# Designed miniproteins, single chains, continued (4), part 35

Each design is a single chain, and the fold is of that chain. pLDDT is the mean over its residues in the fold that is shown.

## One batch from the design tools (miniprotein)

Design m13190
Fold by ESMFold2-Fast:
Structure m13190 (fold): chain A 89 residues (1-89)
Amino acid sequence: DEAVRIFDELIERKATIDELRAALSPQQRAFVDQLERAHRAGSSPGELEAMARMAIWVYKGTPEETARIAALLYLRGILTEEQARRLAS
């Protein structure tokens, strides 16, 4: 709930990819880069969502960090808005 609310605020505010990436830890940036490579390699939407969920579970971030990762994956075109919202919930 909290992360979904922050996600919506980031999208409404038109947060930039650079802004969101700068707020992430090196480990979180590495996860995003891994998902970007999988997306370019032709991974299905379901596989990308499952990988993202595993990465979120591993890093155990705050609601704010989870929302930033979800927003970044959406803005990068790796996840749909619906998938990113599910990841934040």
Scores: mean pLDDT 81

Design m13191
Fold by ESMFold2-Fast:
Structure m13191 (fold): chain A 94 residues (1-94)
Amino acid sequence: SAAEKRVRLLRLLLEFTDKYLEAKKAIQENSKDEEKRKEIVENFKKFADRIKEEIRALDLPQETLDSIESYLDGQVKALEDLEKKAIKEVEEEK
């Protein structure tokens, strides 16, 4: 049903948000470890791709899928930008 698809979508978005916040915190806690930060970003990208696949499997209207994928891609980019900013802040404190 539409209601069941909506509940599954909300669960997937919550899981994505929880993992995003965990990755963001991990990047901040590894401000001096560039290799670890790159690993955190790469692992999050792989996780985001799996979430996108699960959302596509819900067979939602294409406009809805496009909007959600745009949002998820934006969050991945924000995490990449945060990792780059962490490097700059460490260099400016030296």
Scores: mean pLDDT 83

Design m13192
Fold by ESMFold2-Fast:
Structure m13192 (fold): chain A 65 residues (1-65)
Amino acid sequence: PYEEIVRVMNELQALPTPDWAALDELGQRLVEAEAIPDPKEKERALTEVVRWGRERLAQARAAQA
């Protein structure tokens, strides 16, 4: 999940108009997920961060197409 989150962050920055708001939100979601003490709940939360980031990236790409 971390490699996927980093990839999404890099792609959000590489857009014609970087989506700084999405980068900030993704970072906040990542910090919240990492703070979860239960390993299984943390894994679920990290998976949800990846899913959210991919959806946001797709929306940003569509808006800038």
Scores: mean pLDDT 83

Design m13193
Fold by ESMFold2-Fast:
Structure m13193 (fold): chain A 58 residues (1-58)
Amino acid sequence: GQVAVALAGVPQLSEEELAFRKGERLEILEEVDEEYVLARDAAGREGLVPKSLLEIVE
């Protein structure tokens, strides 16, 4: 799948959003809207991630 690297860390702010650390690799599952993607971390947790905090890796 498409992989992105987090440009900043985010704590768990809601049940719908994924918590991650700066430099963490996330798999992009789906584009939800103009601001958010649905992503999965290495532990298999899924949640919304702001697109502005991600760098896409080909």
Scores: mean pLDDT 81

Design m13194
Fold by ESMFold2-Fast:
Structure m13194 (fold): chain A 59 residues (1-59)
Amino acid sequence: EEEELKKQLELTEKATGLKYELLKDSPEETPLYKDLVTGEVLSPEEIGEHNFTAPRRPP
């Protein structure tokens, strides 16, 4: 299943131009992803909404 998750992250990366990585120790019930560009940690739901609806906010 982890291989399929990596493929999904790759597709998201290509679609948005952002890079995400699943945090190793995140619980499977609430998996967390780190944006490798900004260092922001997001849930799967937030990734979908953030990439399309919420533009990146400068620090």
Scores: mean pLDDT 59

Design m13195
Fold by ESMFold2-Fast:
Structure m13195 (fold): chain A 70 residues (1-70)
Amino acid sequence: APSHAELELRLSPEQNRALIRRMMERFGERMLAWMRENPEASAKELFEAMGRALQEADDEAVAETRAELA
């Protein structure tokens, strides 16, 4: 599977910083969209959504980075 950890071992420090930046940008986009759709969410629901958004953002950032290296 294209995991962040596997990709990280093959990247330069500069490429790794770009990967992290991309992940953070995607995470922010997903969280803002989720919060807009769920304005009355509980703290528990918010923390669960954060976990999912972070994983999805990581998966997207890894996929984009792998495509650039192909």
Scores: mean pLDDT 80

Design m13196
Fold by ESMFold2-Fast:
Structure m13196 (fold): chain A 66 residues (1-66)
Amino acid sequence: SFKEEVKKKLIELGASEDQAEMAANALEFAKKTGDFGPARMVIDQLEQQGLPKAADYLREQLDKLK
């Protein structure tokens, strides 16, 4: 599924399973509601934790929803 693909890629880029789950859920929420707030919060968390490639990947997925 889209969620599982996003989770797998984020883990490959250094995110924890919990971070990947939160990010995938935030992207699904954005797809269903048009509210990108939760996904942006996860992007900020990934950057603060020194995971810029994971943050960039999540931004790229979010931009594809526009």
Scores: mean pLDDT 85

Design m13197
Fold by ESMFold2-Fast:
Structure m13197 (fold): chain A 96 residues (1-96)
Amino acid sequence: SSAELRLTQLQFRLIAVETEALVVIRKLKNHPDIDIAEAQAEVDAVARELRELEEEVRRFIEEYKPSPEEEERLRRMLERARRLLEEARKLLEEQK
């Protein structure tokens, strides 16, 4: 169904954003000489993608009314991505 496809796409994109945030965190931890402007651009890109995913998840819940368990899973994935983005931001500020 279109709902199952959209849920699957949202879950893959949430995993991708989490992965991107983890890559930025690892770069910041392992490369103190990293280009700050480039690192800032990567953090900003993750923040933009997460903001767009939060809106898409909201619309998915509104349109398809998934089970409480599915909604809770999406909310937990968003919370993990937000936590990693905040860690990346903190590490970036510590290198300035």
Scores: mean pLDDT 88

Design m13198
Fold by ESMFold2-Fast:
Structure m13198 (fold): chain A 75 residues (1-75)
Amino acid sequence: SMEEVRREIERALEHALAGLEKMKAEGVSDEELRARVAGILADFDALAARYPEARALIERARAEVEARAKEILAE
């Protein structure tokens, strides 16, 4: 169902954002953070291919990850 797909996307976003916060707290290099972000965005692109009906939701989640990554990298 679309509700199950939405929950999967929400969990993926929560996990991605938590991972970025953890990496920030651990003081990983900008290179390592960028590599992790690239992997997360690729995972969302794969989800969009699997669930084309949820593309708009996935694009919003992707944008939220990118926005948070840019904030962390600007610090």
Scores: mean pLDDT 87

Design m13199
Fold by ESMFold2-Fast:
Structure m13199 (fold): chain A 73 residues (1-73)
Amino acid sequence: SAETYLLRAEELIRQGKHEEAIELIEFVLTHLREDLLAIAARVRDLLERLAAFLESHGRHDLAAQIREILAQA
């Protein structure tokens, strides 16, 4: 599920594996977007933390996609 991958991404961030975390978030946004939209309201806090992380690492494109998903939830 999208949630499992995003929780894995947050764990990678905690481990300092930032590039791997970004790749995994991009994978979810690209390939699991429908699953993510279905759960977005429930995982809002996680998505907000990931969007902030992406902004701080120059991935404004991915952060904008998360913000759009949250606006639709």
Scores: mean pLDDT 89

Design m13200
Fold by ESMFold2-Fast:
Structure m13200 (fold): chain A 94 residues (1-94)
Amino acid sequence: SVEELLARIKEEMDAIRAARLAAGASEREVVDAVVLYAYIRLSEQTDLSVEQKEAILAELAAWARGDPRLSPEAKAELERQLANVAAALRAEAA
């Protein structure tokens, strides 16, 4: 389901963030890594419409806005990159 996929993406993004920060990565490197993961995972979903993928990306952005562990700068960059992913997926579907 879309809900199960969203939950798994959130769990994996948290795992990537924790692992990258433990390895000494910058917040920007963490954002780049989790956005790339979300893009790859959604690109693998052949049964989801572009609208469903955009809804998942919007929910990920909303979730990130509520995370007290992320700086305001990291949240803004993550949201900007997720919006770029949504635009790319829409262009690919056209």
Scores: mean pLDDT 84

Design m13201
Fold by ESMFold2-Fast:
Structure m13201 (fold): chain A 66 residues (1-66)
Amino acid sequence: MTDKQEKVLDAMAEAANEEDLSGKEILKKAAEKLGLSPKTVSKMLKSLGLTAQGFRDRVAAIRAGP
């Protein structure tokens, strides 16, 4: 992954861990933290084969325990 893509994933993980947010809200919060548009973050997730909702669900599952 590129450094930019890693920063996006880190920001999304941080947002998801701070609050119980929907995938779209996590994406918006991550974009705000990075100074990027939500559209840009969404495109980067798509290039990684991820969706905002899928990411949120994965983080929630990890927090609840495997």
Scores: mean pLDDT 74

Design m13202
Fold by ESMFold2-Fast:
Parts: structure tokens; sequence; C-alpha cells
Structure m13202 (fold): chain A 79 residues (1-79)
């Protein structure tokens, strides 16, 4: 459905922002501003992402995503 496609698109946009933004700048307000959405809309999508990734906060989600990237970069550097 169009609503399902929009949900997945927003989810990927939020994850991309978190992945490529420093921890201190990853806030619900900054995500909302970047994606031109309300903070309430971002909050709803973040709750779904927290459940999916098994984290409790934006800080934990950012740390988990950064750890995955750091591990990938370390493997590449050792090759």
Amino acid sequence: SAAEQERERLKQAILGYILFTPKEEVTQANIAKKLNLSQATISKHLKELFKEYGVKSLEELHEKLQAEIEEALQRMAES
C-alpha cells in the first residue's frame, strides 16, 4: 500500500540521518527539521525503530548503528 511504502521510506530516511550524524546532533527536533516533518510524526516512527533494533532511546540507536559501521570499517582496514 501507499501508506506502507511511505512508512518504510520515512524509516529509511530516519536511519540514514542517524547513521551519518554525530551523536550530539541526533535529536527528535533535528530529525523532524531535516525531513520537514512534525516531531510527533518522528516520535511515532522512532518508537517503531526502537522496538525493531531492541534499543530504548535515540542515543542507544545511534550507538548501535555506529558500532555496526565501525566493525565494518575495521574489517576493511584489516584486509
Scores: mean pLDDT 82

Design m13203
Fold by ESMFold2-Fast:
Structure m13203 (fold): chain A 96 residues (1-96)
Amino acid sequence: AMIIFTDANGEIVVSLLEDIDEESVPLIVEAAKEAKERNAPLVLIIGKGIKISEEGRETLVRLAKEIPLKVINFDKSEEMKEFAKEVEKAGGEVEY
């Protein structure tokens, strides 16, 4: 499941409890659009065991170039660490 909310600091927060796939990518893109319109950062919280599709990875790397993006990665797997490095290279911020 995906939970999208605005925190007390005005950040748009997306909490991911299921894999990022073709169904979840459009919802993340809408959250990013709202963040951009509000001049607010997008915060992505990734739960344990979450897999990210190729489309999801490409989308999040693109968003990191376009808006302030922060990824909180609770999964220390090699796949998630590699994705985190791609986001950081694109200008995003990552926390483990």
Scores: mean pLDDT 80

Design m13204
Fold by ESMFold2-Fast:
Structure m13204 (fold): chain A 59 residues (1-59)
Amino acid sequence: SSSAERLGGQLAARYEGASLEGGRLAAKAGNDGFSPEEAARVGGVSVRAGEAARNAALG
């Protein structure tokens, strides 16, 4: 599986209420260089989940 898919799964598990697909999309946006807020919006998840996606994608 891609790193974005793996990160999406982790985000969905860590942030209860985020859909698995939403977490995956947020992680992909983070990998694509979007800001945490933008990544969160793309995935329909919280800003905190978007920050986690961005940080995980960058290091």
Scores: mean pLDDT 66

Design m13205
Fold by ESMFold2-Fast:
Formats: C-alpha cells, structure tokens, sequence
Structure m13205 (fold): chain A 67 residues (1-67)
C-alpha cells in the first residue's frame, strides 16, 4: 500500500510528465519511479528529493543503484 507521501509524489510526477511529454529522459525517470512505487519498492528519500528538485542526473544515478 502506498503511503500518503508516495501518493502525493506519484500525482506530482504524473502532472509534470503530462506537461513535459516531449522530454524523453525526464519521462523515463518518472515512469520508472512510478513502476517501482506500484511494485511496493521502498524508495530512498534522497531519490524522491532529487526528482522533486529536478536533479535528473542524481535521480538517474540513484535509480541505477536500486537495480
């Protein structure tokens, strides 16, 4: 079950993805995070903070460490 914090993040990510549909890298990162949240994977707060701040390089690095 997703936490209220994770639900808020998913909503924000989906809204941002809709606004930035032309940005392939940003879309792929957000989609991967959404898939992990749906699978019940515990995401580190640092990853969530990086995505919220728009630090795609840091977010991508942290996502690779989760694989």
Amino acid sequence: MMTPEQIELVDELLREAAESSGATEEYEIRKKIYELLKQGVDLPQELLDAVEEGDLEKAKKLLEELE
Scores: mean pLDDT 70

Design m13206
Fold by ESMFold2-Fast:
Structure m13206 (fold): chain A 83 residues (1-83)
Amino acid sequence: SMQEQAQQVIDELSEASVEADRLALASKNPEKRKKLLMASAELGVMEIHLIVAMKTNDPNLQKLIAEAEKRLAEVKELIEEAK
């Protein structure tokens, strides 16, 4: 269902946000640290927006899921580059 897809993306946003924050704290490069912290914060905001959209039966939920999946993929690349 659309709600199951939203929940899966919410869970992945939460996991990626935590991993980006952890990698930022481990990084000795101030530029990389800032980029990872900004990515972590951005995914956290997207998670909140998706939770609200899901609970309010927002007609744009499918579009919001697609936008979140796209940004999540970009941040996952950033995480892999930081390892």
Scores: mean pLDDT 89

Design m13207
Fold by ESMFold2-Fast:
Structure m13207 (fold): chain A 67 residues (1-67)
Amino acid sequence: SMEKEKIRKLAEGAVEGRNANLEEAGRPPLSPEERERLIRELEERITKAFERNKKLYPEVATIGPTK
């Protein structure tokens, strides 16, 4: 479960960073629902990346949804 917690923290950090940047730029922050969905999506993506390579990559912190 350590991997799961670590991955969740990475996903949360990435989404928090994005939300903070939006607020600083005077843009609307991510809604709580959007934030939760992004966290879950990133958590799954990061989990796959960790299992595949067993390495911490900064790039996973920049993974975001494409609109």
Scores: mean pLDDT 70

Design m13208
Fold by ESMFold2-Fast:
Structure m13208 (fold): chain A 65 residues (1-65)
Amino acid sequence: SMIEEQVKKIQEELQKDTGVEVKVEYRGETLYLEAKFDDTIKEVALRIRGMGIALELGWSLKFLP
């Protein structure tokens, strides 16, 4: 599936760009991100980067607890 390949690439890019280990899931035009933060700067970077990617694709973004 094109979506499965795209989600995998998004996960790899987010991890590479932010240094945060991220689990990415896709459902109903929404990206779900699961990550644990010990650094506020990394959290902000992940939120901004993830939102940018979702907006470019016309998808929504949600963070899982």
Scores: mean pLDDT 82

Design m13209
Fold by ESMFold2-Fast:
Structure m13209 (fold): chain A 78 residues (1-78)
Amino acid sequence: MVLVNASVTTEPGAVPEVIKKIEELKKKEGILDVSYSVHGNTVGVVIEAENEEAAKKAIEELSKVPGVTRVDYDLREV
């Protein structure tokens, strides 16, 4: 199992698009759980994934959301 702690920085008004992508990620193969919190234009995301490949793919999907300017993350095997 892999745990990801990520900070997704967005342009103003893009937070709802990030939340939509998070809800989509919850339904993807290899993703066990996703939780998030919103602080201004930053979305803190915690992803529990089966393996590192699923975790990295989820981070890549978040970084491709329109209006996302930066994704900083820490990835740890648990």
Scores: mean pLDDT 85

Design m13210
Fold by ESMFold2-Fast:
Structure m13210 (fold): chain A 96 residues (1-96)
Amino acid sequence: DERRRLIAETVERLLRMLEVEEALIDEVRELILAGRYEEAQRLFEEATTARVEAILADPEAREAMLARMEKHKAESEALIKETEEKLRKLEEEEKR
């Protein structure tokens, strides 16, 4: 169960990064949770291939996708650094 959840979560994140339709993401997730991996893989490959082809065919869509990915990476890195700083302060306080 936990392994299926981890696989589903990872695949869901990848499909969202490519802006695949939420309905297709939900279908792939349900197939993984049901253990129907071959069907999930087929749908994943179909959806990702179609989306990548659409992005590559449209320069504006490609630029928008890259900008979105870069912004999310920068925000995540900033949050991680803030959390690390807060954790270090707590450790210093507890050692006093």
Scores: mean pLDDT 73

Design m13211
Fold by ESMFold2-Fast:
Structure m13211 (fold): chain A 68 residues (1-68)
Amino acid sequence: SAAEKAREAAKLAKAEKMAELLAKELNASSYSVKKIGETVYEAIIETEDGVYKAIINTETGEVTIEKL
């Protein structure tokens, strides 16, 4: 339904915004976001110092960051 598509788009937009803010904080050259669970997204953030993986929960607002 249109409502379900709108909710999915809103969750993705929230995850992308959180990843964008993290990328800016880390002075990243690039980042990407993919859905890995109902409310959980994986962001890969590429910087001059290395690559970071962030797990973003759009329901709780929790972010876990790991340097690869």
Scores: mean pLDDT 84

Design m13212
Fold by ESMFold2-Fast:
Structure m13212 (fold): chain A 63 residues (1-63)
Amino acid sequence: ATSLKGESDFVPTEELTEEQIELGKELAKDSMRLLKAAVTAASTGKRLSTAEFLEIAKEEGLL
């Protein structure tokens, strides 16, 4: 229930432009989807090869 307020909550990203930040987010989303697909496939605790992982990514439309 406690809210922390301060400058740190609104630190400006002056080191990066908004365009660069958006590019990074797009890459992060792509990576997240790939990871999600891998986690789902590995939920049974079974190990998958890189090739299997990439096939899952293709099915999800990440590649």
Scores: mean pLDDT 59

Design m13213
Fold by ESMFold2-Fast:
Structure m13213 (fold): chain A 61 residues (1-61)
Amino acid sequence: MYQKVTEETREIAMEVFREVAKEHGLPLPETMEEAEEMYRKLSGEQAREFFERVDERIKEL
């Protein structure tokens, strides 16, 4: 994916990554690089859950 995101979208994605990580017992990402590494380790179901949560929060902005 191309890195064409706003700062607000990036912050929302980081918050959702931390929530998903906490719920599934994964290490909490502190940087976008750590979040990308975590994303590659997610199952297909966990990855879909992440996208759904990010999408819902962005739509409410």
Scores: mean pLDDT 70

Design m13214
Fold by ESMFold2-Fast:
Structure m13214 (fold): chain A 105 residues (1-105)
Amino acid sequence: AQARWDLVAEVGRLAKEVEELAKKIIEAYPDNQEVIRESKEAVDEANAALDAVRRGDYQAAIDHLNRLIEELKKLSELVPDFKEETQKLIERAQAVRDRAAALAA
């Protein structure tokens, strides 16, 4: 179905943007182990969501996107200088999560 491939493309773009932001944050905070850990966890959750959508497992994708949103909110508080970028990714993650939920229903 076209809707599944459209969602794969959207989650793929989200995962790439999360990875690019995580790289910038880690480069800005190279000695902050909490920031490094949370940044890597956000990337892992984004990639797990992408793998889930590729399999057609929308419930697993929703669960991983919810965890990604939680990690991005945590990063927004830990690195306020990246707050605008993290908030934009939170909004995008929420939008693709809602689309996954619509396809799961």
Scores: mean pLDDT 89

Design m13215
Fold by ESMFold2-Fast:
Structure m13215 (fold): chain A 87 residues (1-87)
Amino acid sequence: SSEKQKIVREIFEEVAKEAERRGKPALAELIRLALEGYELLQKDPSLNKEIEELEKRILEVAKQLSDEEIEEALKLGKELAEKKLKE
């Protein structure tokens, strides 16, 4: 619903801002691409094929980043999501 969409958007935006604060703007862009994919899924779940193509593009961009940077962002995103969803 609208409330869940707002929470997810807040989580992704906070993770992206944290990446920017750590001097990692490319990582912040990758996180914003992931938010775009989530919003497409919420608009129409039948767009799984389009979301899959976006995921492939995200993985291509991720190859330009270090594994450590990606792992850090994923851990941060998971922690923020778990915190928000418990409320």
Scores: mean pLDDT 71

Design m13216
Fold by ESMFold2-Fast:
Structure m13216 (fold): chain A 91 residues (1-91)
Amino acid sequence: LSVSVEAHADGSVTVTVKVTNAEHPLRVIVVDGNTGEVLSTAVLNDGETAVFTHDSPGRTQTIDVYVSQLIEGEASVAQLAARFTLESPAA
């Protein structure tokens, strides 16, 4: 699993999640780590990529990406896969 985050000049933020070498589908949850708000969710199979875009809240934002394996339709315990801190735009 690889995760990347890109902040854009228009104030949007893109989180890209790419699944590699997974035996089971992965449930991906993107969360604002400061508020606990769920920004996006997806279920990804091996080799799939999801792109999530949201608007910056105008403050320093922590982005947490959690993943769990779906085994026989049941989600395993969610694990924190990645954490990013994006600073508030100046001015």
Scores: mean pLDDT 79

Design m13217
Fold by ESMFold2-Fast:
Structure m13217 (fold): chain A 98 residues (1-98)
Amino acid sequence: MEEELRRKAREIVEELTRAIEEDPEGVLEALRRELAGAEKGLATFEKEGDEAQRAFARLRVEFRRRLVEALERGPEEAKRTVEEVALELVEAEARALA
């Protein structure tokens, strides 16, 4: 189980790192759109979700917000942000789906 979550986090890091290196501006635009969607999801779970679902929804918004800010500062900062939060995001999703 722990190995599966670490594998998913590693895949997210590798995919996002490559995307940021190839097209940082395109990734930034995509993240801004995804942030709007995540904020809408959070509003729904604030009304109807359980505590784990709300925690995951808040983390999804926070992750995208941090990544948008980091990428506006540069691709190296963005890559570090992905590495720091990928595992936490995957773990929170697993808890929300249980």
Scores: mean pLDDT 79

Design m13218
Fold by ESMFold2-Fast:
Structure m13218 (fold): chain A 78 residues (1-78)
Amino acid sequence: MLNLKSAIKAVAKAIEAKDYESALTAAGAVLIFSRDENEDKETKELAEKALYVLNFYGSSRDEEAQKVLEELKKELGL
């Protein structure tokens, strides 16, 4: 089932796999589902963390992005 939480998990998994193309595709789904006014605030905050990790993946802030990714995985039960 496609929902915001599953899209967030897909971003995290793709980043860990270093599959940047799949991570971008999953991020598109995160952006679409996060527009739903019925999504809870906590799930939207996880979406922001996933997009942050993707934005800094492979950049000069990669170490900080990896730390946020580990926090995100813990919050998602991964």
Scores: mean pLDDT 75

Design m13219
Fold by ESMFold2-Fast:
Structure m13219 (fold): chain A 85 residues (1-85)
Amino acid sequence: SIEEVKAKVEELIEKGKKYAEEGNYEKALELYDEALRLIGDSDLSEEEKRALTAELYENAGEVYEKQGNLELAAKLRALAEQFRA
């Protein structure tokens, strides 16, 4: 169901943010990657997919910046802006 997928994606984003706050960047990125996979495999509308993907790219970009991967962080933030339009 669409509502179940949406709830699961939001749960993964929230958990990923908490792991990132703890400095557990590996777990944060794993959860964001799982959320992106669920979005891609889902029947969510294109608008909903774009909004959730933008948030995930922004959150992942922040994690990569904290890891010192500034090039990937910049690329992910640019992608997030593109999806927000």
Scores: mean pLDDT 87

Design m13220
Fold by ESMFold2-Fast:
Structure m13220 (fold): chain A 81 residues (1-81)
Amino acid sequence: SELQELGRELRELVEELERLKEEAEKKGDKSKVQYAEDTLKQVEELERQALRAITAGDLETAKRYVEEAIELVKRAIEKLK
């Protein structure tokens, strides 16, 4: 399903952000590490909201939360590069 495909995309992007965060930690770039951590916390909250929407049968709202999480991760990846 489209929602499953978006969930897979989000997972891959989160893994990339976590790799970039590790590189920033090795370089001592505390600002980039903090930005990545803040983004990952926001993504966790959006994933929780998406799961609640799925449980309620609101797949359109769930999709919107996952798409918002994808956008946040993409912006963080660009900032950390």
Scores: mean pLDDT 90

Design m13221
Fold by ESMFold2-Fast:
Structure m13221 (fold): chain A 79 residues (1-79)
Amino acid sequence: SAAELQEIFDQTLLRMGALYAAHRGQLSPEQAAELRAFLQRLVAEMQERIDAAKTVAEAEAIAEQALAELERRIAELLA
């Protein structure tokens, strides 16, 4: 259902926010700006993909991919 897809999006958004907060103190102002721009794009793309998902499993896979991309971006910025 649309409500189940929205719940997956909302929970993933909370997890993404927690990841950002956990690493915020390790980032320069420039890195933080890059991460914020990346997050805005990633969240928008994730929302569109989850809204278009045909199953809960598909939405969960999209959410996991988005979280993995965020973790990779943070690792790249901290390298």
Scores: mean pLDDT 87

Design m13222
Fold by ESMFold2-Fast:
Structure m13222 (fold): chain A 87 residues (1-87)
Amino acid sequence: LSEADKLAIEMYEKAIELIEKGASKEEIKKVVEEKSQEIIDTLKKNGDEAGVKREERRKESLLDAIDKDVEAAKIALKAELQHLKKK
């Protein structure tokens, strides 16, 4: 796993934990924004401009999903986490 993949796993695990604990959308979104920024900064440091653009789009999609349906977002996050762990 790359450093960015490890950070993504941490983000998904923390977001899932917060949703399962009944945390506010604001708290969940804050974690997604903070961890996504760490991933983006890592990709920028490594010169992966294409990776930066992909991660920015992923961040926006996750934030929108959480705003619309937090339980559906949790299911999607669990699926993405399993995909990342298989790499």
Scores: mean pLDDT 83

Design m13223
Fold by ESMFold2-Fast:
Structure m13223 (fold): chain A 55 residues (1-55)
Amino acid sequence: GAREEALRNALAALEADPSDGHARAIAGELRRHYGVDLDDSSAAAALADLRALLA
């Protein structure tokens, strides 16, 4: 559904540029929904967690 698509888009955006404003906007939604913080150095760990969630 829409959340899965948002997660995939967040993963793609963070892979391309972890400091991208679009990725950070999506990270705000993810923090509320999954309790994950996708900022700066924590982005790599959050990406791994999100990939596990989507897999």
Scores: mean pLDDT 59

Design m13224
Fold by ESMFold2-Fast:
Structure m13224 (fold): chain A 85 residues (1-85)
Amino acid sequence: SNQEILEIFRKELEEAINNKDIEELKRILELLILFLKEKKDVNLIKQTIKILEEQKELAEKLGLEEMVKILEEAIKELKELLKKL
């Protein structure tokens, strides 16, 4: 299900942030955004934005400023995608 896929992405994002792996974070986000562009599901995109906002708060708590910026750009791209649907 789409919910199971989002839970996998949530866990992978959390792991990349905890490991401070910027390249893995970017890779996961690129795949996630491609998946959402393929599905064109408004509710799925909205749920993903919420997940990314939660992951951004985790990165902020850990002082990972570069990861915060990467997550902010991903959130912005998904909000722009919603406007086009």
Scores: mean pLDDT 90

Design m13225
Fold by ESMFold2-Fast:
Structure m13225 (fold): chain A 87 residues (1-87)
Amino acid sequence: PARAVVAAVRNNREEVERLLEALRPHAAEIDAAVILDSGDTDGAVELLERGLAELGIPHAVLRGDAADPEALAEARARARELAAAAR
C-alpha cells in the first residue's frame, strides 16, 4: 500500500526536526507528504520542505488550521493523490 505522511506545522521547528529524523530510515518507502501550514512564522514549514526534498519525498504545502477537521481531511486527500501520482 502507498505510504503518505501528513504533518501539521505552526512554530514547531523542533518537532519538524524530530519528524525528519524519524522519516530518514523510511524515506525510500514514503510515497508522499503533505504539510498543513497553520500560520508558521519560525521557518518550520521551510525546514520540513527542504528536508523532504533532500530525502526525495514528493510533497505539497496546504494552508489550513490544524484544529479544523475539514482541513485535515483535505490534507489526507491530497496526500493520497500525490502518493498515487508518484507510482
Scores: mean pLDDT 78

